Designed miniproteins, single chains, continued (4). Designs and how they scored, part 84

Each design is a single chain, and the fold is of that chain. pLDDT is the mean over its residues in the fold that is shown.

## One batch from the design tools (miniprotein)

Design m15092
Fold by ESMFold2-Fast:
Structure m15092 (fold): chain A 57 residues (1-57)
Amino acid sequence: DLRKRIIEESRRRLEELRRRLREAEEQGDHIRVSSLEFAILAEEVEIELAELSARVR
């Protein structure tokens, strides 16, 4: 199922991005924090769109 694959891939990327975000926060790298927050938002939107597709059955 393509939807399951999209959700699994985005979930894995979110986990990696959140780990990197914590590292950037600990280092005080505000530019990297902002960049990673944007990337996390993009992955969250992709998951939400895949989930919304399932609700219009």
Scores: mean pLDDT 78

Design m15093
Fold by ESMFold2-Fast:
Structure m15093 (fold): chain A 64 residues (1-64)
Amino acid sequence: NEDAKKSAEAAKEAAKKGDAAAAGTAGYQMNLRSGNREAGRKASQAAADGDAEAAAEYAVIGAE
């Protein structure tokens, strides 16, 4: 799924910049499309907690 791959890459780039909100948002949008809503919720929670690395990891999980 090319859209999921692009969203996961965007989340990783946001995490490198320390932008937890952008990383979590990209992950959540991708996971809604892939149907993995739990990973999307965890990405959003990590972003709310300021954990950009965790937000990006949950975005990648949702791409699977």
Scores: mean pLDDT 67

Design m15094
Fold by ESMFold2-Fast:
Structure m15094 (fold): chain A 91 residues (1-91)
Amino acid sequence: SVDDLIKQLKDKDPKVRRDAAGKLGAIGDPRAVDPLIDVLKNDPDPDVRSAAAMALGLIGDPRAVKPLQDVEKNDPSKRVRDSARRALKRI
């Protein structure tokens, strides 16, 4: 369920968090938007933040625009900044 995938965004295993973000993006349920924004801003793993950025782009909810703009400019990982830029072009 979407609720189970949202819980998996807080899993100890970064692979589980990354896979959950991808599935939430594919489902497109707007209930995932605020949890994915939290992951985008706060997850220690750049691959997980990158997955959250791509998921937010797939969902296309305008709530993600300002968080993605902040991450595009300020994230320490170029990969995450590039993912945020690509996501913004989809919204």
Scores: mean pLDDT 91

Design m15095
Fold by ESMFold2-Fast:
Structure m15095 (fold): chain A 94 residues (1-94)
Amino acid sequence: SKLEELLEKAEELLKEAEELLKKAREALDAGDLEKAEELLKKAEELLEEAEKLLKEAEKLAKTEEEKERILELEERLGVLELELAFLEKVLKKL
C-alpha cells in the first residue's frame, strides 16, 4: 500500500540519518570539523524528508495500529533531531 511505502521509506531515511549522526560524532571526536559539518547537513536533509513522509502517512492512516507505527517513527525522528541539534552546538564551540 502507499502507506506501507511511505513508512518503509521514512524508516530507511531515519536509519541513514542515525548512521550519519554517528559518523558526525566520530568526526567531531577526531577534530575533523569540515567532515562533521557535511555529515550533519546530510543528516538534517534526511530528517526533513522523513518528517514530510510521516506527515503524508498520517493523512492515510485509518487503524490504531497504523497510527501507533507512525507515532513510533515520529518519536525516533524527534530523538534524532535532538541529537542533530546537540552535535551542531558542539561543532559551533570548536
Scores: mean pLDDT 90

Design m15096
Fold by ESMFold2-Fast:
Structure m15096 (fold): chain A 64 residues (1-64)
Amino acid sequence: SKEELEKVKKKKEEIKEKLKKGEISQKQADNLIKSEDSKLKGDVSSYTAHRLNAIGEELDEELK
């Protein structure tokens, strides 16, 4: 719906702002943006997978 599209746009902007502030990595930002795009299409499985990938990237950074 139109409301879902606006929510996705807002979430993508929030993700980009977090990346600019250095709160998340580029890989985390890319995965979070992909999850939001999947959510707009109603693809819950892709949304979940991309979310988990973003978390995995953060954990991988801790193990360096």
Scores: mean pLDDT 70

Design m15097
Fold by ESMFold2-Fast:
Formats: C-alpha cells, sequence, structure tokens
Structure m15097 (fold): chain A 61 residues (1-61)
C-alpha cells in the first residue's frame, strides 16, 4: 500500500466520521477508530508522511 493510498483512505474515514458525528455517533466512532488504526499501521510500516497526514485528519474529526 502506498502513502498516497493510505492518505486517501484516511481522508474518506475522517469525512465519514465527521458526517455521522451528529446523526449516528456510534457509527462515527467506528470510522474514527478505523482512522486511528490506519495511522498506527502507517507508523509501523515507516510511512512517516502518511502517518503525519492521518494524525492531522484525526485531529480535525
Amino acid sequence: MSEEELIEAGRELAEKAKELKETDPSKAASYYAALGILGVEADIEGLEEAAAEIRELAREV
């Protein structure tokens, strides 16, 4: 998986979490958890740019 692919996946998860935060908080929490896991995966794989971008996306949720 490329850094670009991870960043795009992170953006989609963050957008879904934000969209559902007011209408379905439990589902929003699931997307937010997936975003956190994606960030950890990027860190473990040494994809520092993707990890940093995903952390920033998580901060915006």
Scores: mean pLDDT 81

Design m15098
Fold by ESMFold2-Fast:
Structure m15098 (fold): chain A 58 residues (1-58)
Amino acid sequence: MVTEEDKEILIKILENAKELGALTDEQVEELKKLIESNLDKSIEELKKELEEKLKELM
């Protein structure tokens, strides 16, 4: 299961990517929603879902 600490780390990575211009506000919000929807999964499964979603958005 994804821990609260893992969630905070992932959110910070997304916010940093937004500041660097790699992600838009809308993309960050969609990825945050994906994290919240997959908190019951393992961190590895969540990472896979995030990477797949990121590829679709970019």
Scores: mean pLDDT 77

Design m15099
Fold by ESMFold2-Fast:
Structure m15099 (fold): chain A 74 residues (1-74)
Amino acid sequence: AREVVLTVTLGAAELAELGLTSPEDELRVELVDPAADPEGFLRRLAAALGLDPARAEAFLARVLEEGERRERET
């Protein structure tokens, strides 16, 4: 099966709003899952970035919302 990759790059302001630990740095987050499993992504993201599961979940929800907004525009 083909991998589904969603890459999100966040600026300092967005990182601060999400309560992440590196607000001055650009954060690149990749969702890599053949089945597009959000729960698996949240678990990996929380482990990799040291985020609380609730923060990782809020981050993914915002990313998916922005993606849907772009699809509506295109």
Scores: mean pLDDT 54

Design m15100
Fold by ESMFold2-Fast:
Structure m15100 (fold): chain A 73 residues (1-73)
Amino acid sequence: MEKEAEELVRLAEEAAEEYKRYKDTDPAKGAGAALRGIGSALELALKFGADHPAVKRAVEALERAGVKVELKD
């Protein structure tokens, strides 16, 4: 279970780095990376609960890169 959470956090962190890389040079790739990162954070919240530490780590990584994540529900 925790190993799956770590993998999803890793995917969100990779997506955040890709978004940061491409947001100003290739908007389509940047948007795709942002969506993948948000998807990983949502999957974490769905599987483990929105207050789980892994969700916070994934959201913080995305927000540091400039991706807005809304997980209020």
Scores: mean pLDDT 79

Design m15101
Fold by ESMFold2-Fast:
Structure m15101 (fold): chain A 63 residues (1-63)
Amino acid sequence: SPKERLKEYIEKLKKEGFISDETAKKMLENIDKLSPEALARRAREMERFLKDYEKGKEILEKN
């Protein structure tokens, strides 16, 4: 589900150091307040953010 996927993205961002423990906690609390449509949109945004960061880092390391 979008909710489970979003939780996985938040855990991954926290693990990789892109967000703080406090930010991750607030994001998880907000998930319970979001509509299904908002959850799906947020999950897509989180996925794009993480992917863009990983690709950007790789490109910079090549230069």
Scores: mean pLDDT 68

Design m15102
Fold by ESMFold2-Fast:
Structure m15102 (fold): chain A 82 residues (1-82)
Amino acid sequence: SLEEELEEVERELEELLERREDLSPEELLERVREIVERATRITLKAMADPSTPKELRQRLIMLEAEATLLYMLALERVREAK
């Protein structure tokens, strides 16, 4: 289900945040990019389905915002490391 896909991506983002200092800047950027891409696909599915609950839509907005902020941070770390 869409909710199960969201829960999986939320869990992966949380695990990545916990391990962010243990990863190289390049590895962090690659993993965050994958999370952002998955979050975007889930958001597009939710937007296409008018029956999507408000609570799930709010969780998607927060997930996409958090993933995007981490992506920007990871990108800066890659730029600073080189």
Scores: mean pLDDT 81

Design m15103
Fold by ESMFold2-Fast:
Structure m15103 (fold): chain A 60 residues (1-60)
Amino acid sequence: MEKILKSIEELIQAELERARETHTPEEVAAFEQKLKDNFEKIKKNLESYRERRRAAEAAG
């Protein structure tokens, strides 16, 4: 989980750097906000998935 989240953060950061080169600061700020919101949702979903996976493994 930790490594996956770090990889996603690195990808987001790289995308934002590229966007800063080709888009206006206002567009980049809006894009960054959307990515942060989506990242939080992904993080929560991954945590829920991990919990369900542990429950499934314990039930076997």
Scores: mean pLDDT 76

Design m15104
Fold by ESMFold2-Fast:
Structure m15104 (fold): chain A 66 residues (1-66)
Amino acid sequence: GALVEEAERLFEEAKKLLQEGRFDEAAKKYREASRLLEEALPPEEAKKVLDQQERELLQAYLDAFG
């Protein structure tokens, strides 16, 4: 749904900001995305998406700075 699509867009923005070294802005976008996702999906499904996005953020960090 529209909230999930908005959350996915915000996660992508967070990854880009993270790779640019804008850690505070990346954290804000991640929190906004997580909030939308938790409102849009059942807890079990939200957790699966959040776990995947956390792995992708870690990979983005390692690709840019590791």
Scores: mean pLDDT 85

Design m15105
Fold by ESMFold2-Fast:
Structure m15105 (fold): chain A 79 residues (1-79)
Amino acid sequence: SAAQHLAQGQAAGRAGGAAWAAGDYETAGNHFEKAGDHFLAAGDPVAAALAYREAARAYEAAGNTEKAQRLRDRSLELA
């Protein structure tokens, strides 16, 4: 359901924030990307775009420039 996907997206976003605070940027990127996927499944492309932007920032901090670029492009497509 959309409500279940919204709840999962919010939980993934919180996990991403916790990983970022711990300095685990690759894990943070993975969580924010999953948050974006859940928001998109819930029919919220604006929330998905913001989550993908956070994922791109986290992957960039991790040195994963290829993933960062893909999530940046995806965020722009939805915004």
Scores: mean pLDDT 91

Design m15106
Fold by ESMFold2-Fast:
Structure m15106 (fold): chain A 68 residues (1-68)
Amino acid sequence: MEHLEKGKELFKEERYEEAIDEFKKAIETSKDPIVQAEAYNLMAKAYLKLGRLEEAEEYFNLSVKLSK
């Protein structure tokens, strides 16, 4: 939860690269699919803001697949 919350705060500050790093830590430290799905969704949004469409699509698909 700590890494996910820090990432969301960085995202609000438009610090997308640092937000992605925190979301990656949330995924690596939690094996819960719900936490991982949320982190992947937020990473996809961050990549979309950075104009990295291929990464955004990949992580969005991972989020959707994992949350179902």
Scores: mean pLDDT 82

Design m15107
Fold by ESMFold2-Fast:
Structure m15107 (fold): chain A 75 residues (1-75)
Amino acid sequence: AAAQAAAEARAGELGERANKDMSILTPEQIDAIADALASLYGLTPEQREAIRKALEEAKEKGENLLSAVRKIMDA
């Protein structure tokens, strides 16, 4: 079973929805997205936590989810 593929699929679905209305994301969904990205890109726990915080900040500011993720990955 590809747990990574399942996490990627869920993250993709959440990403599409969040790109339209990021305010609908719950803290649990933000954690799930951060976990999926950390798994997909082989990130450290510190990088995963940075993604989670940036996603929370982007939600508060009404930013696009993809833009927030790219900003972190480019840093």
Scores: mean pLDDT 68

Design m15108
Fold by ESMFold2-Fast:
Structure m15108 (fold): chain A 58 residues (1-58)
Amino acid sequence: SEELEEQRKKLTKEYEENPDNVELLIKLYNEMLKILNTELSEEELEEFRNDLLKGAEK
């Protein structure tokens, strides 16, 4: 969890500096989903994942 948290913070900072970088946004969301797996049910994770994927395409 600590390693994922540190990696997420690094990706978040890189994305904030380069907001048009879709690859960094996707990596950030994937790392956030790993953290959220400890807090959300499988159904909530699936809805969250689908919403993020829709957002990333726009």
Scores: mean pLDDT 65

Design m15109
Fold by ESMFold2-Fast:
Structure m15109 (fold): chain A 89 residues (1-89)
Amino acid sequence: MNKEAMLEEARRTVEVLEEALPELREEAKRAVASGDERKKASIFSAIGIWAAAAELAARWAREAGDEELAERARRVAEELRKLAEEIKK
């Protein structure tokens, strides 16, 4: 990928994940509260995929020199990792 395409993809990924994160947190809390093991497993899988995407976006943003976007991506990845730990309980 060229540098501009990489940065655009990283920005798109971060924006999508930032928008989706509040609802994912709500679904995770509901699954934990209800003891829905199937839903918990599904959400845990989704978190793993999204965390990997956020980490890749952080790397691409850093390589492109966009430190602000890289920090946003890292924050999203950290929030996703915290949510995964809550689900593991």
Scores: mean pLDDT 84

Design m15110
Fold by ESMFold2-Fast:
Structure m15110 (fold): chain A 65 residues (1-65)
Amino acid sequence: MYVHEVEIGGVKVKITVDGEEVTVEAEGPLSPEAQKKLDELVKQLEELGKIKAKAKELAAKLAEL
């Protein structure tokens, strides 16, 4: 699990990544531009989480040998 807190357009945003799941908590409404950037970032984080999960699975299987 990874947690990152950032300010986007003056709004506090908490991003939590747990495997393939990305949770975003904003303390207020985002501008349309900021929301679009956040949506793109979430998609990228979900894809990276999937790759990371697969790498951990492979490492665990190798450690059993």
Scores: mean pLDDT 72

Design m15111
Fold by ESMFold2-Fast:
Structure m15111 (fold): chain A 70 residues (1-70)
Amino acid sequence: PSEEEIDREVAEALVLMMLGIARWLAEQGRYDEAIETLEKALEFARKHGVSPEVIAQVEEELARVRALKA
C-alpha cells in the first residue's frame, strides 16, 4: 500500500516533525496529546526503518513527557 512506498528520508523527516510537534504540545501542558504523538511517531519510525539515532530521540522524549505528566 501507499504507506509502504514512503521513502526512508521522507519517513525520517516526518518522524522528526512529529517529535517537534510533541515537544510543543508538552510545552503547552498537553502531555496526553504529546505522548500519543510520540507513540505514533515511534510506531511509524519502526515500520519505515528510520535510523536508530532518531528512534532513540523519540524514545527519550516519550520517557521525559511521561515523567512530566506524573
Scores: mean pLDDT 82

Design m15112
Fold by ESMFold2-Fast:
Structure m15112 (fold): chain A 74 residues (1-74)
Amino acid sequence: SAAEDAARQAEIDAMVEKAREGLEKNKLPSLSDEQLEEIVEAIRTMLEAIYLIERHKDDPEAVRKAIEERIAAS
């Protein structure tokens, strides 16, 4: 449902923010702010993909379509 989708997005957002805070506090001296943002976005993309697969595990075609639509929207 839309409510479940919203709850999953909120969970992903919380995990991404926690990861960002951890990366910022333990930032390597050679890591730029732009590189840190790229890592955070990669983490978000991976989490969204994992949750999408879990939600649609019974319909692999729906997973593929949703991923393609997400890539096209970016």
Scores: mean pLDDT 74

Design m15113
Fold by ESMFold2-Fast:
Structure m15113 (fold): chain A 94 residues (1-94)
Amino acid sequence: SLIEEVRELIEEVRRKTEEGDLEGALEALREALEKLKEAIKAGAPVEEIREATNEFIEAAEFAMSVASEEQRKEIGEIVQEGLKLVSRYIKEKE
């Protein structure tokens, strides 16, 4: 269910980005990161975390493509936090 919640928030990022609502896209991206953290803490399968993380990065890159310089910086910080957490989790499970 946590991975499904992450995926729903990733789709929200895409939808909000298409609508030009970058504030909403950023909120959804932050919520997706928090749910991804919860899934990691709950011990979600590494492959599900990898797949969700790839989808998260792709949605973030889409948002960056239409974002202002300040918004790109915020998105970049969110992505870096997510990548750091996922890399640590994967390394601990391998």
Scores: mean pLDDT 87

Design m15114
Fold by ESMFold2-Fast:
Structure m15114 (fold): chain A 55 residues (1-55)
Amino acid sequence: GMADIEKEVEELERKGVAAYLAGDYETAARYAREMGELLGKPELGERRAQQILAL
């Protein structure tokens, strides 16, 4: 359900932030893309991933 999707997105966001803080930008970018796909906004996820990798 929608609540399950929201929880999964929150988990991906936490994992993405943890990877980003650890300097693992490739993993952080991957979680950003997965989050975008779950939200039905793959273009937004890809844009965020590219911003992470451009740092």
Scores: mean pLDDT 81

Design m15115
Fold by ESMFold2-Fast:
Structure m15115 (fold): chain A 85 residues (1-85)
Amino acid sequence: DEAAKKAYELLQKVGDLLNELGLQSDLPLETAELLLEARKALIDGDLEKALELLKKVLERFRENGYPEEVIKLVEEAIEILESAL
């Protein structure tokens, strides 16, 4: 699925950006688990589950004041998945 692939690539960019900003090591375990589950859902083609998990990730990133660059990548992944459903 092209939508799942694009969303997965955006999540890889999220991981790369968090690492570049020094935020990856400080990522809460629960948030890291949500990202891992979202990636698994995308691999399995479960776009609805991936969407729900990414919305939870977005909420946590916004609540914890993450950089706009990180937030935008998650928002783009969500928009791609919503457009595919």
Scores: mean pLDDT 85

Design m15116
Fold by ESMFold2-Fast:
Structure m15116 (fold): chain A 100 residues (1-100)
Amino acid sequence: MKEEVEKLKEEMRESLARIQKNADAGDAEGVREAADRFVEIAEKLAPYAVTDPEVDRFLTVMNTVLGLLAAAADIEGHREVAEILKEATQRVSKAIDEAK
């Protein structure tokens, strides 16, 4: 259980790094693929967040960073990237709420 959680947390960090790289490149398709992976990992972590405050805090921080990337993309004029990231933020929030 704990080993699986740590692996998922690492995979989520890798997905976030990939989102940032593709967003910086203006690659909306790459952002969508990386964001979908990020959401899939969040859905797997969400059940653990119900009983583990560390996982809950981790998901909250990761979703906050994703929201900041969406805001940055919007400011830079990358509207499609910003919309993809805003949608992903909402999907993560839904996964957390549905696990409760």
Scores: mean pLDDT 86

Design m15117
Fold by ESMFold2-Fast:
Structure m15117 (fold): chain A 77 residues (1-77)
Amino acid sequence: MMSEESIEAAKKLPASVSVPLLVKELESPDPQARIDAALALGAIGDPRAIEPLKKALEKETDPEVKEAIKKALEAIG
């Protein structure tokens, strides 16, 4: 896991930190932010996002956000 190439780490860092940040955005008070985060996670297709998306769906009340989360789960699965 050690790497001397900070540039390669920086390229991976957006994806690695984007996934946790997008997961955190699923907790945003702004429904548009939650929709965007869910769709981005679905587009990435990372199965590690499945658990956070399921957690977000459990407490979600906005129908558009629910649709985005379900779409993301479908795209990953």
Scores: mean pLDDT 71

Design m15118
Fold by ESMFold2-Fast:
Formats: C-alpha cells, structure tokens, sequence
Structure m15118 (fold): chain A 80 residues (1-80)
C-alpha cells in the first residue's frame, strides 16, 4: 500500500517537472522571438537576454531534479 502511494506521488512530481520544463522552453521561444524585433534598444535586448539565461538556468536545475526523480521512480517500481 505505502510503496504504491509513494510511487504515485513521485510520478506526479515527475509530470509536474516535465510540464514546467515545457512551459519554460515555450517562454524562452517567446523571448527569443521578441529579440528579433529591430526596434528594441540595447538595454531592452540585454534585459531579454538576461531573462533567457535565467530561464535556461532554471531548466538545467529542473532537468537534474527530473533525472534524480526518474532514478527514484525506477527503484520504487522494482521494489513493488
């Protein structure tokens, strides 16, 4: 009973992380599209570039968490 509950909770966390990564990738694509605007000032371009770099950093942290969680889920599935 308890292992099945923990497996469900970890799977839901994995799904949430995967959805967050997809959302952040979409935000990066939108910001990169904005960077193509020739009317942007250098200050506006630098702000957008910083936002993109922060989102990329967040994705990297989430990808590391995803990998650890996938390893935990695999171990739980093998123990059930």
Amino acid sequence: GKLKKELREEILRLIAIKLRIIGLEYEIEQLEEKLKDPSLSEEEKEKLKKEIEELKKEIKELEEEEKKLEEKIKKLEEEI
Scores: mean pLDDT 86

Design m15119
Fold by ESMFold2-Fast:
Structure m15119 (fold): chain A 100 residues (1-100)
Amino acid sequence: SAEARIQALLDQLQELVRQAIEAVRAGDTDAARDLLLRMSELVDEILRIALEAGDKELAGKAALIEASVTMALLGLRFDVSKEVLLKTLENILELVEEMK
C-alpha cells in the first residue's frame, strides 16, 4: 500500500537524518553533504507518492522537509556554523517523526 511505502521511506529518512547529525558533529562535511543528497531523494519520493495519493497534508509536510534539506545543503556550501546546521537537522527529524 502507499501507506506502507511511505512508512518505510520515513524510517529510512529518519536514519539518514540521525547519520547526518553525527557527520555534522564530527565535522565531516563530505559525509554530511552525501547524506543530505540521499535525504533529498527520499523526500522527493515521499512527495511523489503523497501527491499521487491526493494526500495534501503529507505532501505539504514533505515539501517543508525538502526546503529544510535544501537550506542545510546551502548552509554547508556557505560554511554556516555547526550549531545552525544541527538545529536545521533536528527540526527535520521532528517533522519526520510527526509524519509517522
Scores: mean pLDDT 89

Design m15120
Fold by ESMFold2-Fast:
Structure m15120 (fold): chain A 42 residues (1-42)
Amino acid sequence: LSSLTPEQLQEILDELRRNGNISLLKTPEVRQRREEEERRRR
């Protein structure tokens, strides 16, 4: 994720959630990105 920061990714995920694309947040790809962000923040 050289172009996008974890913060920007959170913003995108938030928009997907608002649009009713909650299922996309549950996909493995989105899950992995969230896991990586948490690890980096730790």
Scores: mean pLDDT 63

Design m15121
Fold by ESMFold2-Fast:
Structure m15121 (fold): chain A 89 residues (1-89)
Amino acid sequence: MKEKLERVARLLKEAEEAAKAGKYEEAIRKVAEALRLLGKEEAAEAVLEAGKLIIAGKEEEISEETIKLVEEALKEAEEELKKAREIAQ
């Protein structure tokens, strides 16, 4: 599972960079893909649905809700990656 965990780490790094660049839709998509690779299909779908609703519901400047969603999803995915690496020992 080394290759899979490396892909997850890369996706999370790309998602964090996308979020810092204001590309929240891209960040949400990459976090969802990382969660899916970690076997968290339900969490991945929840992130995608929540992100779609927030982005589509507001054409204004970056919302606090969107930033919080991305930060929480990144934290969850990072914790799941850490657990997967601990189990893989």
Scores: mean pLDDT 74

Design m15122
Fold by ESMFold2-Fast:
Structure m15122 (fold): chain A 92 residues (1-92)
Amino acid sequence: GSQAASALIQAYRDLQAAGATVSISIEGDKVVLTAKGANAAAQAALKQAETDLRAAGASVTLTQEGDTLTLTAGGLSPSAVTGVVLDAIGDQ
């Protein structure tokens, strides 16, 4: 499985569609999605991603600081991390 990569890519797209300012960073085997300007749609997108990522066997942490939501997905294969990075670089 690539289910974790697909869930992260979907979350990134849903956050952009919700109008949030979204950033992706990589910390070894972890992918960190940061969404600024969190609204109900952005919160729903990250909650769905947390559910899908956990179902795929990833370790997920979701944190909120004011209007900033951060989702950290760990335990990913190197190919899954690479797939998310390539998709994110292709999408501004």
Scores: mean pLDDT 74

Design m15123
Fold by ESMFold2-Fast:
Structure m15123 (fold): chain A 66 residues (1-66)
Amino acid sequence: SLQREIDLAMGLMIAAVGLLAGDEEGAIAALVAYARKLGLPEEVVAAIAAAPDAREAAAILDAAYA
């Protein structure tokens, strides 16, 4: 469980760096890649990819991983 929490925190951190650089599309792409790496269901990955913004994408990832 601790490793999964660290993995989630790293994914969110990568997305946050993208957003700070002004790359919201890149931030969403990073969250999608990380969701796939975490082995989340394709339906959840698709929901993250279809999110209207990176904040919603991150919220979907966080909720699915809790």
Scores: mean pLDDT 75

Design m15124
Fold by ESMFold2-Fast:
Structure m15124 (fold): chain A 71 residues (1-71)
Amino acid sequence: LKPSEEYIDKTVEYLSANAEALLAGIRALLPSLSPEEQALAEKAIELLEAAAAGDKEKVAELLEELSRLAR
């Protein structure tokens, strides 16, 4: 369930490098999403913001939350 340290490091690298484009894409889709999908998208936005800030601990926490929210 918990992501590995290696996975967190790679995720932060990828997301921080692509954060602006991914954030813009998710925000553009928000009006077309269901309430459940919007909740997931809001968590994804929070994840991208944490990754852009280099907050690995927050990224790990949000990945756990997203996996639980996805059921």
Scores: mean pLDDT 75

Design m15125
Fold by ESMFold2-Fast:
Structure m15125 (fold): chain A 74 residues (1-74)
Amino acid sequence: SDEEIKKQLEERIKELEKLFEENKDKLSPAVAERIKELIEKAREYLEKGEYEKAQKYLLSAYTLLQHALAQVAA
């Protein structure tokens, strides 16, 4: 149901926000700002009921965060 999809996406966004806050000190300001923008867009589309777009922005934010953290570790 749409209610279950909304709840799942909300929980995933909260998890990503926590992961971002725990790691933002390892990121350049430009990368941190971009991840923040992607998370904000994911929340915006979730509020509009555009779940596919919310999911895409959420995935983009996760991918960028993972890539940036891998670059710091290398």
Scores: mean pLDDT 86

Design m15126
Fold by ESMFold2-Fast:
Structure m15126 (fold): chain A 70 residues (1-70)
Amino acid sequence: DEIKKLLEEKDKNGDGTVSAEEAIEVAKELGLNPELTSEILSKVMDPETGRMSIEDAAKAIEEAKKLQEK
């Protein structure tokens, strides 16, 4: 929920999508490794536009957080 709110803040045009750069900025605000987050995001982003849904970005950031807790 908090991750989604941060992503919605980056979604300035309200289309329900964020860029990989915007999702990485949210991850950095949460203290997550940007390289790890970028690798996870690359699997869910549209390769043509570099964008993803807020839902997919939130799940990718949650996954990065879990991996860093090891």
Scores: mean pLDDT 78

Design m15127
Fold by ESMFold2-Fast:
Structure m15127 (fold): chain A 60 residues (1-60)
Amino acid sequence: GSIGDTMEEIVKLKKENPKMTDEEIAKKLGISKEFVKRMLEAVEKNPELIDLAKLIDDNM
């Protein structure tokens, strides 16, 4: 699913490039920096969020 895939890519980019800003990730993926920031904050509080999003996508 698109949401789970987008969340995973955001987290992957941040892990591989810790000094990369939310704006740089947003530009690379063609999304808003606000979305990147919120997704990173959500995953930081609940790392299972990506797995849950993918599980929902796979069962639709």
Scores: mean pLDDT 75

Design m15128
Fold by ESMFold2-Fast:
Structure m15128 (fold): chain A 74 residues (1-74)
Amino acid sequence: SERDILRQLARELAKKMQEGIEEGKSLEEIRKELEKLLAEYVEKHKLSPEQVAQAEAFLKSLLAVAETELAKKA
């Protein structure tokens, strides 16, 4: 279902963010990887503009978390 696709995307975005933080990647590198993953899901699953907007909002929330976590390591 479409809800399952968005849930899978959300989990993969969160995992990619966490892996990037653990690997010592910069916030810019993490953003680039998350945006690439979102673009791949948009193409593969033909996400609607509404679904893309929801996923982009979630991605922005993850980047805020990543910025906070990276600041703690500095």
Scores: mean pLDDT 84

Design m15129
Fold by ESMFold2-Fast:
Structure m15129 (fold): chain A 90 residues (1-90)
Amino acid sequence: MELGRRAAREAAEALEAALRGDREAALREAEEAAELAAEAAVAEDPSADGEEVRERALARLRGLVDRILSGELSREEAEHMIETARRLAE
């Protein structure tokens, strides 16, 4: 569960950076979160396709970052997602 908690923490940091308007930091944290999520998935199930998990997680996080930066996602929606990720990270 350690890798999963780290992935959740980095995902929260990516969304927090996006809310601050820091695109570069947001994308860096999103990439790290996706890599950790892939490692966590493979650790729980060695038959899992880690590359597919990484690509899916990264695409989702990049999409959320872009929606926050463009204003398509409200501050309240973004803060809820951050709080959820922070709870998962503990």
Scores: mean pLDDT 83

